# Designs tried in a protein design run: designed miniproteins, single chains, continued (2). Part 60

Each design is a single chain, and the fold is of that chain. pLDDT is the mean over its residues in the fold that is shown.

## One batch from the design tools (miniprotein)

Design m6067
Fold by ESMFold2-Fast:
Structure m6067 (fold): chain A 60 residues (1-60)
Amino acid sequence: SPADLERLREIGRRYGAANPEASDEELRTAARTVALARGLPVTEENIEAFVEGAREGQTL
């Protein structure tokens, strides 16, 4: 849902800020873990929402 995508982006931003040197592969692994922990499907859409947020967070 749009609300779940926004939540994943927010979690991603916080994760990226805490992990400024994490690689894209590491961020994708973290995205899968977060989606599973939240009971969300491990889809490319959900993974990319988290990763996009994380990349933004890494620039803080």
Scores: mean pLDDT 86

Design m6068
Fold by ESMFold2-Fast:
Structure m6068 (fold): chain A 100 residues (1-100)
Amino acid sequence: SPDVAEAIRLLEALLRELLRAADWLVRNKAPQEEIDVVKRAGALVEQIRRDMRRTGRLPSEAQLAELEAAVREAARILRRHGQDETAERLLALMERLRAV
């Protein structure tokens, strides 16, 4: 399905941004609690991607809602550290994923 392929591409982009964000927070000595929040969002992306590859189906509304909450939490952390551009990219990718 073209929609499934697009959703996988967006999830891969979202995962790359979250992994770069977590690495930035580690290098800049952010609190472990904040690093763990961003890493948790990344783990959720990986779980959804694995489920999609197994089922060939788009994420459920429950999965999208949970991921959106995690991404918004990660974006708030990044904005507190002045990483506004990364936060904006995360939110834009999440909005695009919702539109698939």
Scores: mean pLDDT 91

Design m6069
Fold by ESMFold2-Fast:
Structure m6069 (fold): chain A 58 residues (1-58)
Amino acid sequence: MKLKARIVKDLPEHPEFKKGDEVTLEYDVENDTVTLTKGDKKVTLPHTTAIEIVELLE
């Protein structure tokens, strides 16, 4: 599932993802992980971490 989301907290370990950035969110149910994509940049985070740093745009 691919959704539009916005970063609501900075990620110090991933400076390419900043608060206010719009990203594509893809949830991997099997691994309970979320992949965030911004242009050519991707990061995969545990679902529990991702839900604290993104807001869905729907």
Scores: mean pLDDT 78

Design m6070
Fold by ESMFold2-Fast:
Structure m6070 (fold): chain A 70 residues (1-70)
Amino acid sequence: SDAELKEWVRRVLAQAGLTAEEEAIDLLVEKVGDDLEQLDRALTRLIARARGPVVTLELVEEALADFVPA
C-alpha cells in the first residue's frame, strides 16, 4: 500500500499551489518508485512544467517520459 507515499506527494504539490489527478499520482509512483530523492527530482520537474493548478496524467506522461530512477 502506497497510501502514505501518495499523501506525501499530494502535500508537496499542495505546498507549490497544485493539486493532482489520482491517475497522475499513481503513474508518478509507478514510474519513480518509493525513493524520496527520486520522487523529489520528479516532483521538481512536474512543478516546473505545470501549465495550470492541476498536475494531470498527460503532464506526468510528457514530463517523465525520459525519467529513469537511477
Scores: mean pLDDT 81

Design m6071
Fold by ESMFold2-Fast:
Structure m6071 (fold): chain A 80 residues (1-80)
Amino acid sequence: MSVVELVERALASTDPAEQRRLAHEALDKLKKETNDPLLLSTAEREVQGLDAAIEAGDTVARRLHLENLLGIARQAEEML
């Protein structure tokens, strides 16, 4: 499964535990596939934001961080 597919699956999920698992898996895969420090630091920030949104029960923030992570994943795919 590609990084983009992992994030799309997280966005399709209604389970915060599944969203968190898939987002962290996507980040781990990005770290193996790219060495761009700015892209990786931005992705790490979005995953941290997702974790915080899940802890807060903020469904709007969860969606926003996953959509941002999807944009990052698509950008990384263009570089590979």
Scores: mean pLDDT 86

Design m6072
Fold by ESMFold2-Fast:
Structure m6072 (fold): chain A 73 residues (1-73)
Amino acid sequence: MATQPVSDEEAEAGLKQANDLIEKAVELEKDPSKRSEAARYITAAYLLAVGFELEGRTDVAEEILKKVKEAIK
């Protein structure tokens, strides 16, 4: 199966990385010339969420996806 045991420490590190990516995207969106760059950071965070979902860490994936949705509102 695609599900593998991911440690809470590893999951927390990934969640922190996703938060950093989302915060960078929100910061970049304040500058219209950087909207494309902001989209790249959001996409990276989304892919990280997909990775955690595939590893069976749905809790972490859902938290990242919620933050992504809030950031693009």
Scores: mean pLDDT 78

Design m6073
Fold by ESMFold2-Fast:
Structure m6073 (fold): chain A 69 residues (1-69)
Amino acid sequence: MRERLEAETLLALADMYLALGKKSPNKEEQIELYKKAIDLYEEARRLDPSLREQVEAGIKEAEENLKKL
């Protein structure tokens, strides 16, 4: 199923951007990476709602990290 594969790929990319944001020493770069992760998580959920729990966890983590900046 095309939508499922695309959603899983977007979820993996979102997780990668979230991890990169945590590792970045630059505040502007962290903000961009976390926002990118959130966008990718939202798109993954749109394509495959069964990923909702994983997506919501990732979005919350990104949002919490953004609040610390």
Scores: mean pLDDT 82

Design m6074
Fold by ESMFold2-Fast:
Structure m6074 (fold): chain A 74 residues (1-74)
Amino acid sequence: SVVDRYRAYLDALRAWLLREAARVLSPEQLAQVEALLTEYTARAKAAIDADPARAEEILTEGLRALGRDVAAVR
């Protein structure tokens, strides 16, 4: 289903971002990024599951918010 595809995409994106981040971030920064990715991924999946018709909107907004927070990690 579309919902299953979005969930799979979020899982793959999270795994990829964590692998790339681990190459350049300190352990403390990596832990912060991992916590953010885990939180945003869980919220996006729950929101998509509750309202599949808004899956694209939910994913887009979640990714924008995540991107801003990850970029702020120092």
Scores: mean pLDDT 77

Design m6075
Fold by ESMFold2-Fast:
Structure m6075 (fold): chain A 77 residues (1-77)
Amino acid sequence: GMTLHVRLKDGTTKTFTVETENQLLVAVFKALIEAGVDPRKAIAVTLQLLGEMLDNPTMTLEELVKIANSLIESLLG
């Protein structure tokens, strides 16, 4: 499994372990909601990640997790 890392406002890192693309999508959405992101924005970012999966069907889970981390950092940083 791959681990998604989300930095919270207190400086702690929350981790989510994912084994599938569907689990990654759910983990990204939950991470953004728990970080205090607006639900509409959280959905938009999750759909952007889904778009990457659909456009690049040969992409590995490791590559998708890297994209997810970049999207989360862009939104929260």
Scores: mean pLDDT 79

Design m6076
Fold by ESMFold2-Fast:
Structure m6076 (fold): chain A 71 residues (1-71)
Amino acid sequence: AEKGAQAAREAARVLGLSDEQADKIAELTKKLVEKGYSVSEAAYIAARELGLTDEQAERVALLAVIFYSLL
């Protein structure tokens, strides 16, 4: 859960989201991974819950998976 949250936070930051938005995405991603969602699904859902578009949420999810595999 920690690793997935960290990956989602870095993904959001790289995509130009504020530190506040990145922290919120990381927090929700952690909760969703703890519920059994994959890092990709969790990061996508978290981004959508914050009001990001489908395209933006897909980019967050993709980048989160890449960062997760590098951690």
Scores: mean pLDDT 84

Design m6077
Fold by ESMFold2-Fast:
Structure m6077 (fold): chain A 82 residues (1-82)
Amino acid sequence: MTPEEVRKEQQAVAEELKPLREEADKNPDDVELVKELAERIAEAMLAFIEKNSSEEEVEEAKKFLKEQMEKLEEYLKKLEEE
């Protein structure tokens, strides 16, 4: 995959997620909506990486995304407790 194709697919994903992002920005206290947005971003990134990456790169990306999602889950849980 060329850098041009990478950028084009990233832009397409960003445009697809724009309505959900705008909804989350209007309702920042809607933890479920923020979580759904994060999950969709992670899924889109994984699909993109799996399409043109080695098995090792895919595994590393999955680990990174899992760690980021766990941090987000902890952050959202803490916000609900305050």
Scores: mean pLDDT 69

Design m6078
Fold by ESMFold2-Fast:
Structure m6078 (fold): chain A 71 residues (1-71)
Amino acid sequence: SRAAEIMQRALEEGRREGVSESALEFAEMVLELAQGAPIEEFIRRVEERIGATLDREAATAQLRAELEALE
């Protein structure tokens, strides 16, 4: 998918430039989402990382629209 290609390239560039491991882990989560991982699982992991609950309905709708736009 287009999203997966963009994220793979971003990961390669980030590793080369010495971007933090935390940022690379987040980028890997986005790559998994772009490769078809469930949106609910992605939102759960984001909530865990930031220590706060997201508006899951709004977040799911936004992410779905963004993924569809990249296909």
Scores: mean pLDDT 75

Design m6079
Fold by ESMFold2-Fast:
Structure m6079 (fold): chain A 92 residues (1-92)
Amino acid sequence: MDPEKVERLRRFHEKLASKAREKIAQNPELQAEVDRLIARAKERGIDNEEDLVLGVAFKHGLFSKEEGDAIAEAVTAYLRGDEEKADELLNK
């Protein structure tokens, strides 16, 4: 995979994790689960906070089918270099 595609996917992952954090923050029980997982990972010297946040959000179905479809379309747009279109899809 070329470096530009890797960098675009990294930015997309960061934006998706930010959306997941916003959704989790609306639910104290899920926030507590994320905090516990992050604390345990840090005890092991693992920095995977974004992956843990996304994992909890997907595990608990915080993204609707419509949001999931938009995420798939946004990934396709990022891979094609259309970051503006991808950002629009993520913000709806």
Scores: mean pLDDT 76

Design m6080
Fold by ESMFold2-Fast:
Structure m6080 (fold): chain A 83 residues (1-83)
Amino acid sequence: SASWEKALEAIEQARELAKQGDIDKALEVIDETARELAGKDPEVAQDLELFRKGAENASKLGPEQTAKVLDTARKNLEARREL
């Protein structure tokens, strides 16, 4: 669906920003997309909120750990979209 595509794009963008050290921007991208999808697809929005919390916790360990958490989130979204 369009919601899954939007969520996947947001996580991929956030992952690249985290790799570059722009963790704050990475979290903002996820937050903005979750807000946009909250009324259209609450389940996908809730997943983005969960991924955002994981990334925020990983941010305390640095950009590499944040990017790893977001890569796992991306793979999770891709797998569920293909089901």
Scores: mean pLDDT 83

Design m6081
Fold by ESMFold2-Fast:
Structure m6081 (fold): chain A 61 residues (1-61)
Amino acid sequence: SMLRESLERLLRELEASPSPAAAAPIAFIREVLANLDSLSVEQQVAAVLRAIGDLLDLSLE
């Protein structure tokens, strides 16, 4: 899945730059990855958008 590959890449990038504030986005992305194959396409898209939103919020600090 392209979504899985994108989330795995994003997770690796977050883990490469450790910040205490990144703990929650990292945990959320891991949870989404664990359940991705059981989600509908619409739910997968919604989960990815939420993960991106959490990361953008982290970046704007």
Scores: mean pLDDT 71

Design m6082
Fold by ESMFold2-Fast:
Structure m6082 (fold): chain A 71 residues (1-71)
Amino acid sequence: SAREAGLGAGYAVGGIANSPDATPEQARLAGKGAAERVGSPEGARYIHDGAVKAGNTPLAEAGGRGAVEAG
């Protein structure tokens, strides 16, 4: 489902955002790219929710913001 796909992608974005070499801009672009692949505004919102839950860090929030921008 779009919700399950979006949450899974959000967790992946959160994982990327917690990488030692990740920047907020890289996390934002990763979130945006993931949302574009899901192809729906509702999916983008679930990507945001998943990224925040997975990381709950400034980098995870940047990824979530990128997903919302794409939706």
Scores: mean pLDDT 68

Design m6083
Fold by ESMFold2-Fast:
Structure m6083 (fold): chain A 71 residues (1-71)
Amino acid sequence: VDEVEVIRALAEMAIALAINYVKKNKSEETRKEALEFVDRVLEKARELGMPDDVIEELRQEAEKKIEEAYK
């Protein structure tokens, strides 16, 4: 298995947890915490060799889904 694919899968799981956290605990504080958590996860994924285009794709999708979960 490609290590980048494993890192992507781990990042996607972390993002899914953040989205679910907002969905179950709808507040401005929870939304902000989830967005900050996603930023930290993606920065670590970048450090581990995930390409910038994949990072940006995951960020945009996560931000969209967090906003949908909050509303």
Scores: mean pLDDT 83

Design m6084
Fold by ESMFold2-Fast:
Structure m6084 (fold): chain A 81 residues (1-81)
Amino acid sequence: MAASPETVPERVIYATFKSIADMVKAVQALNKFEKKGFEYVIEGKTMRITARGAKDEDIEALIAEVKKYASEVKEEPTRLH
């Protein structure tokens, strides 16, 4: 039971890769996180990762894994104000 509204903050992470092959390797590594509340969308050499209800520890682990394959990883700031 919670008195606060059940609003789940959505976090968006963008990973940019040097090649499609590196992106595919990242996707395969991220299969371990599919049950943790993550969605993936691929646009060219960029992967958008949306975390919906994932725990901070799972998000950090995913970011660390993606950084092994990606040239750049950027998280969209959660705008609460």
Scores: mean pLDDT 72

Design m6085
Fold by ESMFold2-Fast:
Structure m6085 (fold): chain A 81 residues (1-81)
Amino acid sequence: MKVDVTLVVVRLPNGRYQLFGVRATAEGLSPEEATELVEKILRENGIVRGSIFDSAEAAREAVREALEKAGYEATVTVLEL
């Protein structure tokens, strides 16, 4: 199954990025169902709201790897606030 994920991150004063939220879409699921599925997979891989990453790319890659490990094809976009 293909999943499109948008990560909402905030750049901290120290140059790191904090995960503020996740939104997802997937064929055959509502946006709410897709988002809940992605959030569950991320939690199982230690990625939760408030998680801190060294860069926006590090956040994108960590989420992509978690979803691919769970058997999903993931397109991950990072939205900086």
Scores: mean pLDDT 87

Design m6086
Fold by ESMFold2-Fast:
Structure m6086 (fold): chain A 73 residues (1-73)
Amino acid sequence: MDQEYIDKIVEAVKAKDRSTALQYLGQLVKNSEVLSSLVGTEKGKQLEEEFLKALSAHDAERVRELLEEALKE
């Protein structure tokens, strides 16, 4: 399930579709206990900042790396 959302987010980033990428990120966070636990934490804020930087740069590879690394916790 999580990988499906990551793939959709990465696809949206490649298409430069910020709104779709953010929508799928919201669904991933809602369905992932690991990511939900990071919401409101200092680490979660740092990950959000790095994600937004990668999203703005249209760096789909970095977006994938950030999400997969976050899910390993």
Scores: mean pLDDT 79

Design m6087
Fold by ESMFold2-Fast:
Order: sequence, then structure tokens, then C-alpha cells
Structure m6087 (fold): chain A 81 residues (1-81)
Amino acid sequence: SLSLEEYNILKSFLVSISEEELFEIVEELYENPREELDFSDKKSIVEKAIVPPGQKITDFSLEELKKRALLVKEGFKSLFV
């Protein structure tokens, strides 16, 4: 589960990026789940948000991960509409 700080970082980040940018992050997580890149902290937070407790990113298809990420992003957007 996310801490309050991680939740706030995730919310601010996901509201600030496009769907295309979010899908690029999800694709990077899917293809390179153990790679430390320039966005490693934000990628880790996104992974924690879209993968349920007791599951791992490799348990999901890329399409399902993209749908999960989009649902989280749209949930945050709804709070500002």
C-alpha cells in the first residue's frame, strides 16, 4: 500500500501528465520492472498504485496495466472537476 506522501506524489504526478506519458511509464515498468531509471521513484509509486497487494506487475498483461493506470489517473482527475 502507498504511504500518505507516496499517495500525494502519485496524485500530483498523474494529474500533471498525459495518457500517452502514463502509458510510456507503464510500458517501461512492464518491459523493465527491475531497471533503475531517471524516474525510478515515480515509477515505483505508479507500480504500487496499479498492482494490488500480494500481486506483481508480471501477473498482468500490458493492456490490463494500462487500464489500471488510466483508472487511477481518471479517479484523481474527477476530484478536480
Scores: mean pLDDT 70

Design m6088
Fold by ESMFold2-Fast:
Structure m6088 (fold): chain A 94 residues (1-94)
Amino acid sequence: MVEKVKSKNVEEQIKAIEEAVTSPDRDEALKALEEGAKSKNKTVQIAVARAASEAPDPEVARKGALALLKNSTDPEIVRLAVAAAIDVIGRELE
């Protein structure tokens, strides 16, 4: 197991996800969140949930949260995805 190489790749993936969700290109943001949600690495899935919650576009945030719910059965990831979806609804209602 090359955990150190995977740790570098995980950090780069997290940065790419964070940058993509602030992109003016909605399709780019959605693809980054969907790819991160399919990751077998829990740290990347947590980063996707956080990025979805922080996404300035409510549609990107909502679809990112849904992608996590479709790709993870981990109770912590499911909880984070639901929290991200609630944050989006709260922002739209204000």
Scores: mean pLDDT 73

Design m6089
Fold by ESMFold2-Fast:
Structure m6089 (fold): chain A 118 residues (1-118)
Amino acid sequence: KEEELKKARKEILEIQIEVGVAQLEYAVLVAILRNRLGLPPGTTPENRARLIAGLSDAERQELRDRLDRLRQVIEEGIRRLEEIKRNNPSLKEEVDKEIESLKKTLEQLDADLALLDA
């Protein structure tokens, strides 16, 4: 029904906002830490490894806590999107694309987490 579909679209937007806020909070912390270390902005594996290698134990813990929070927000978002897809088959293609995007983000976060654990 039209009202149920509107409600589902609103929930998708709310999930996107929640993920976006958590991503921005993580990105801001990374930018602050990069600036403290005198590192240029970048997304290369070498740039990421240099950032992580330069962190104090306290900074590593803060970054890990922020990263784990972001991961949890994305995992919950995927769970909610799977539920929306089950209840709204007409949104399947749109929701599947969003889930694939979020899964790609999780893979990148898992790579960053592995560097923190090394």
Scores: mean pLDDT 84

Design m6090
Fold by ESMFold2-Fast:
Structure m6090 (fold): chain A 68 residues (1-68)
Amino acid sequence: SELEKLAEKIGKLLEENNGVVTKEEVKKIIESLDLSEEKKKKILEILNKYPEILNAEQAFLLVQEILE
C-alpha cells in the first residue's frame, strides 16, 4: 500500500533525525507516492493543520488521520 510506504518513510526520518520530521520532508514523501492527485490533495490538507516541525507523537497522529 502507498499509505504504508508513507508511514514507513516517516518512521525512518524520525529515526534518522532524533525523533523529528519537517512538514516539507512529509510533503516530498506524499508527492513521491503513486496516488491520484485528489488523494494527494486531501493528505496535504491534513498535513497543513500540523506545525512545520513534527515530533514523533504528532507524526503518529498525522499518519493515523491519513489512514482513516
Scores: mean pLDDT 85

Design m6091
Fold by ESMFold2-Fast:
Structure m6091 (fold): chain A 75 residues (1-75)
Amino acid sequence: DEARVAAERARLARDPDDVEALRNLAITLARLGRFEEAQAVLERLGELVGKYAPEVIEADIEMGLVLIERAVSKL
């Protein structure tokens, strides 16, 4: 799954505004326990998508934030 992080980061190096890559990166980072990085990526994703397609991405952002909150609460 670290390989997935590398793949999404490589995609973002070509296109920093790739919404799909940002979403996948945030979810993968959260699953790997890298919650600070996942939160930063989700915040950027929210800024980009909020103006263009808020309804489409809202559930993905909410799921990522729930995973981050749960993990932090267990510390």
Scores: mean pLDDT 68

Design m6092
Fold by ESMFold2-Fast:
Formats: structure tokens, sequence, C-alpha cells
Structure m6092 (fold): chain A 105 residues (1-105)
């Protein structure tokens, strides 16, 4: 189950990375080479698996995860990238948007 969902999301990795960059740009955060590299480094099978396991732990079904992953996963990846480079700007905004979207599911 987790592996099947993870593989389906990995097939859309380039789309997820681009969406994460757009979420950061929306907040006025410049996409530096360091930040782009951080997003790319976080868009791994391991990180996506952690995202899937997290949502399952909250009681979401596989169908709900797949339906909402394109909205939620870019925010998760953007936040992990900022944390990786030690940047605090935008962390709250990304977390609030993620939680707001979760509450609609």
Amino acid sequence: MVDEITEELLARRDELVAAAERELARLGIPITPELRAAIESQATRETIREFVEFLLSLGLTPEQILEHALDLLPLFLAREALKKIGRLEGLRDLAERFNDLLQTI
C-alpha cells in the first residue's frame, strides 16, 4: 500500500518539484540555486514515503492521499527544503496552508 502510493507520486516528481518552487515563489521567497538543490534533494522516495505514512497516521485513505497529494506534497517538500538549508522565513505560512488544506479532507 504505502509503496504503491509512493511509486505513483514519484512518477510525478518533476511536477511536484515545480509546484514546490511555485509555492515558495508565491510567498516572495527567491528560488536560489541552494534552495532549488534542497527541493530536488527532498523529492526522494524516502521523503515521499514519510509524507504518505504521515497522512495515513492521520486517518486519510489511500484514495484521499492520491486525490490531494498534488496540493499537499509540494507544501511538505518546500517546508523540508527550507528546514534543510536552515531558513525560517516561510515555514509558518507553508505549515498553515498545509493544515488548512488537510482540514478540508
Scores: mean pLDDT 85

Design m6093
Fold by ESMFold2-Fast:
Parts: structure tokens; sequence; C-alpha cells
Structure m6093 (fold): chain A 97 residues (1-97)
């Protein structure tokens, strides 16, 4: 969803590959907790690279209230479907206390 929104946005805005890259990076750096939660709700097929990107986004400035909400969402997802990727995300959030 987030990547498709980025692709649609950049395709609408410019045909310049360099400008598309700048816009995509700016948008990813401003990803909201809501966007990350939506990705996690669909998270039954996250790759290790997706997990590391999410962890990096979390570490780069998510406020504590958003981190707490994300932890609760992850616990809820893990209760329904446990995967190594979701366990890795929860562990990384706990380590960043």
Amino acid sequence: DLEEELRNFTALYTSDPEKRQEISEAFVNRASPEELLELLREATSLSPDDVERIIASIRSGMPQEALDALKEALRELLARKRTPELERLLAALEENK
C-alpha cells in the first residue's frame, strides 16, 4: 500500500527518475504511525528487509505514544498469527526502551 501510493504519487508528479527518488525518500521519512500500523496489519509476508526498514523508521523519530500503540498492535497480530518477522519487530521495539 505505502509503496503503491509512493509509485502513484511519483508517477503523477514527475517523469524525472532523480526527482521521483527525492520525493519517495521524503515521503518514507515522513511515514506516519498509521501507515506503519497498516503495513503491519498486512504483515504475514514481510521480508527481513521490510522488517529492518520498519525498525529504522521507528528508531528515527516515532514518538513514545506511537511506539506503545505499535507494540499493542504487534501483540494483537502475534496472538492471531505468529511469524518470525513480527517477533523480530516486537523484540526490536522492546530493545529500544
Scores: mean pLDDT 55

Design m6094
Fold by ESMFold2-Fast:
Structure m6094 (fold): chain A 89 residues (1-89)
Amino acid sequence: MKEKEEEKKKKLEELVKSPDATFEKLEELVKEDEKLRERVRAARYTAEALIEMERELQLEGARLLGVPEEALADPAVANRLFGVALRAA
């Protein structure tokens, strides 16, 4: 049992470092381990909170520059507005 936990831990670390890492893939990998499932769930919640905060900063940047919210649908515009809000903070 202890060796299988160590293997799962290493696979988790490799997946987190991968650009193809998704919460669905992480949940599938830890499906058998309740402790690891709770950890993945907590990480997902944190990631969702970070995405929400990023959105709030993008909206603030749009307000500062007088850009309509619909322009945030363009990732290049959204990223630029995020940078504007960060510099204003």
Scores: mean pLDDT 66

Design m6095
Fold by ESMFold2-Fast:
Structure m6095 (fold): chain A 63 residues (1-63)
Amino acid sequence: MSRAEQLVARETGLSAAQVRRLKRAIGASDEELAALARELGLSPEQLRRMVEGLATLYAEGFL
């Protein structure tokens, strides 16, 4: 699971720094996710899917 960041970055086209910001928003409200989606140039629904996937990977591999 150490490659979760690379997997998310590859799927989304985000940089490693942006992916780390996203990881901190895993438990965030819809408002926080909408703000991040706008900043990253993604739709709120796509961002939500990525956050959920990333949270699952962390729970399985590293946390």
Scores: mean pLDDT 68

Design m6096
Fold by ESMFold2-Fast:
Structure m6096 (fold): chain A 73 residues (1-73)
Amino acid sequence: SAAEQQELKEEALRVAEEIVRLEAEIHKMSPEQVAELRERAEAEVNQAASEGRLEDFLEGLRERLARLREAKA
């Protein structure tokens, strides 16, 4: 349903934002670099949504987030 797709998109955006935050911390990124990374991440989520690939894309984001969290521990 449209509601289920919206929930998947919102979840993907939340996971992508957490990835951006951790990448910024790990690489000591400037505010400008963080803004560029966030814009790219949002564009990738929107592209995955337009192509009906949100479920697979979100799974990949979750795996990436888990690896980043492990690297920060």
Scores: mean pLDDT 86

Design m6097
Fold by ESMFold2-Fast:
Structure m6097 (fold): chain A 60 residues (1-60)
Amino acid sequence: SAEELLAEFRRDLAAARSPDEVGRVFERYVRRARETLDEETYERLVLEMAEAAVARLRAM
């Protein structure tokens, strides 16, 4: 589900130790979401993941 993907994304994002690792985690979960979710759910989830990734980068 989208909720489970977002939770897993946030866990992996918290473990990322560099901007490059944040980028790789983001790309991995965006790809998985695209392959598993409908278009509307995918677009919403990508926005939430992007916001979380930006917040993580600002905290580094």
Scores: mean pLDDT 87

Design m6098
Fold by ESMFold2-Fast:
Structure m6098 (fold): chain A 68 residues (1-68)
Amino acid sequence: SLPSEEEIELTLAVMELAFTRKQAEDRGLSPEEIRAEIEATADRLLSKIKNPKVAEEVRRYAEELIAR
């Protein structure tokens, strides 16, 4: 069985957020700068996401990444 359109959209958004954190860490950014990079990526993703359930999960995941 194939994943749903919503599952694909969520997976891609989560992967982009995780990649954003890893790239910021690899660049040696401060915790405050890492937070800003994650917030910027989340804001851009949320501006394009139309499904409110996907948007809520993306917000939640971004908050979890910031808390790390």
Scores: mean pLDDT 86

Design m6099
Fold by ESMFold2-Fast:
Structure m6099 (fold): chain A 68 residues (1-68)
Amino acid sequence: HLSAGELGRRILELGKEDKSVSPEDVAAALRAVGELSGPASAEEVIRRLRELGGSERALELLRRAYER
């Protein structure tokens, strides 16, 4: 039951805590979430991020946002 807004907030918080994650990685993850507005599965958002050319760091950021 994660909304796009809640997931986006989580991504921003994780990116703030992990200074090794670039602002570009955070922006890519947020774009993927924004493309799939509403209740989207982690697999769908991760797939979208890959289509947008997201880095492995951005993909891990998304996974962490869904799990913790």
Scores: mean pLDDT 73

Design m6100
Fold by ESMFold2-Fast:
Structure m6100 (fold): chain A 79 residues (1-79)
Amino acid sequence: MSLKQLLLLATAGGSATTLERVLESHPDAPDEVRALTRELQRIVDHLRANPDLSEEEVEALFDRALALEVRAERLIAAA
């Protein structure tokens, strides 16, 4: 696993864990936040299953993970 892939796994994994804790504490949270959290967890699972991803694949997943995190945070702030 590359250092960049390991960093993405750590950051995306941390964000997924934080979002899961928010959802556990707030069962009335918006369904979109649950959907975004599941998508982020799918990225984490894919990174764990595929340690030898190309740099291009890692960069694409990094961008997607960041977009999911920003959207989830905005929805939580608006709720």
Scores: mean pLDDT 85

Design m6101
Fold by ESMFold2-Fast:
Structure m6101 (fold): chain A 80 residues (1-80)
Amino acid sequence: GFAGTLIDGDGGSVTLVPVNSEEELEELLEKLREQGFDDKTLEEQRKVAEKTGLMISDTRGVTNEQITSIMRVINNAADS
């Protein structure tokens, strides 16, 4: 299996984890919603996870804009 990756930057950290099922994806999205992420950011993460099998499970000091940018980079890399 694929191991999760910790990314440190701008005083915050982001953990990427593999998503093995739609149920797991929904659980991770709900956790991010509880952390204060907006519906647009959550929908973007769903699309990236469905395409790449990777999702953000944990954030600290990272904004919705930064998360969206990270997910777009992952999505673009999967297209290459």
Scores: mean pLDDT 66

Design m6102
Fold by ESMFold2-Fast:
Structure m6102 (fold): chain A 64 residues (1-64)
Amino acid sequence: MAEELEIGDRVLVRNPKDGKVYEGIIGEIDDSDPNNVLFGVAFIGRPEERYLVKPEDIIERIEV
């Protein structure tokens, strides 16, 4: 569910590598294929690591 997510939004995301939930910031959105929207998320504490995640791996948007 793409919940009107924007670049700069803070989100809780399930990391597909270890299955754990991390807090991250959306740095990019690839919506070139509306059936396969991808979000580039930089995890808090690991800003050099960016993961492309699917909407189903975004658990919730955190309000600032």
Scores: mean pLDDT 72

Design m6103
Fold by ESMFold2-Fast:
Structure m6103 (fold): chain A 70 residues (1-70)
Amino acid sequence: SALEAIRAALLELAERGEISEEDALRIAQGVADMDVPAEVRAAFARQELLDLGASEEAAERAARTIRELL
């Protein structure tokens, strides 16, 4: 499913040390629970990742994945 793919992409960022596994799962669940358009969900995930200290490249890649899958 799209949500499983988004969860997997966020967990890959945790494997690379960009964020914790706990934060990856929290962001994935937040995206899943939102009743808003894909662009707003992507913007939410991007900002959360940046606030957690992930690179701009990682945050933008995750946002793109969310936009493409939702």
Scores: mean pLDDT 85

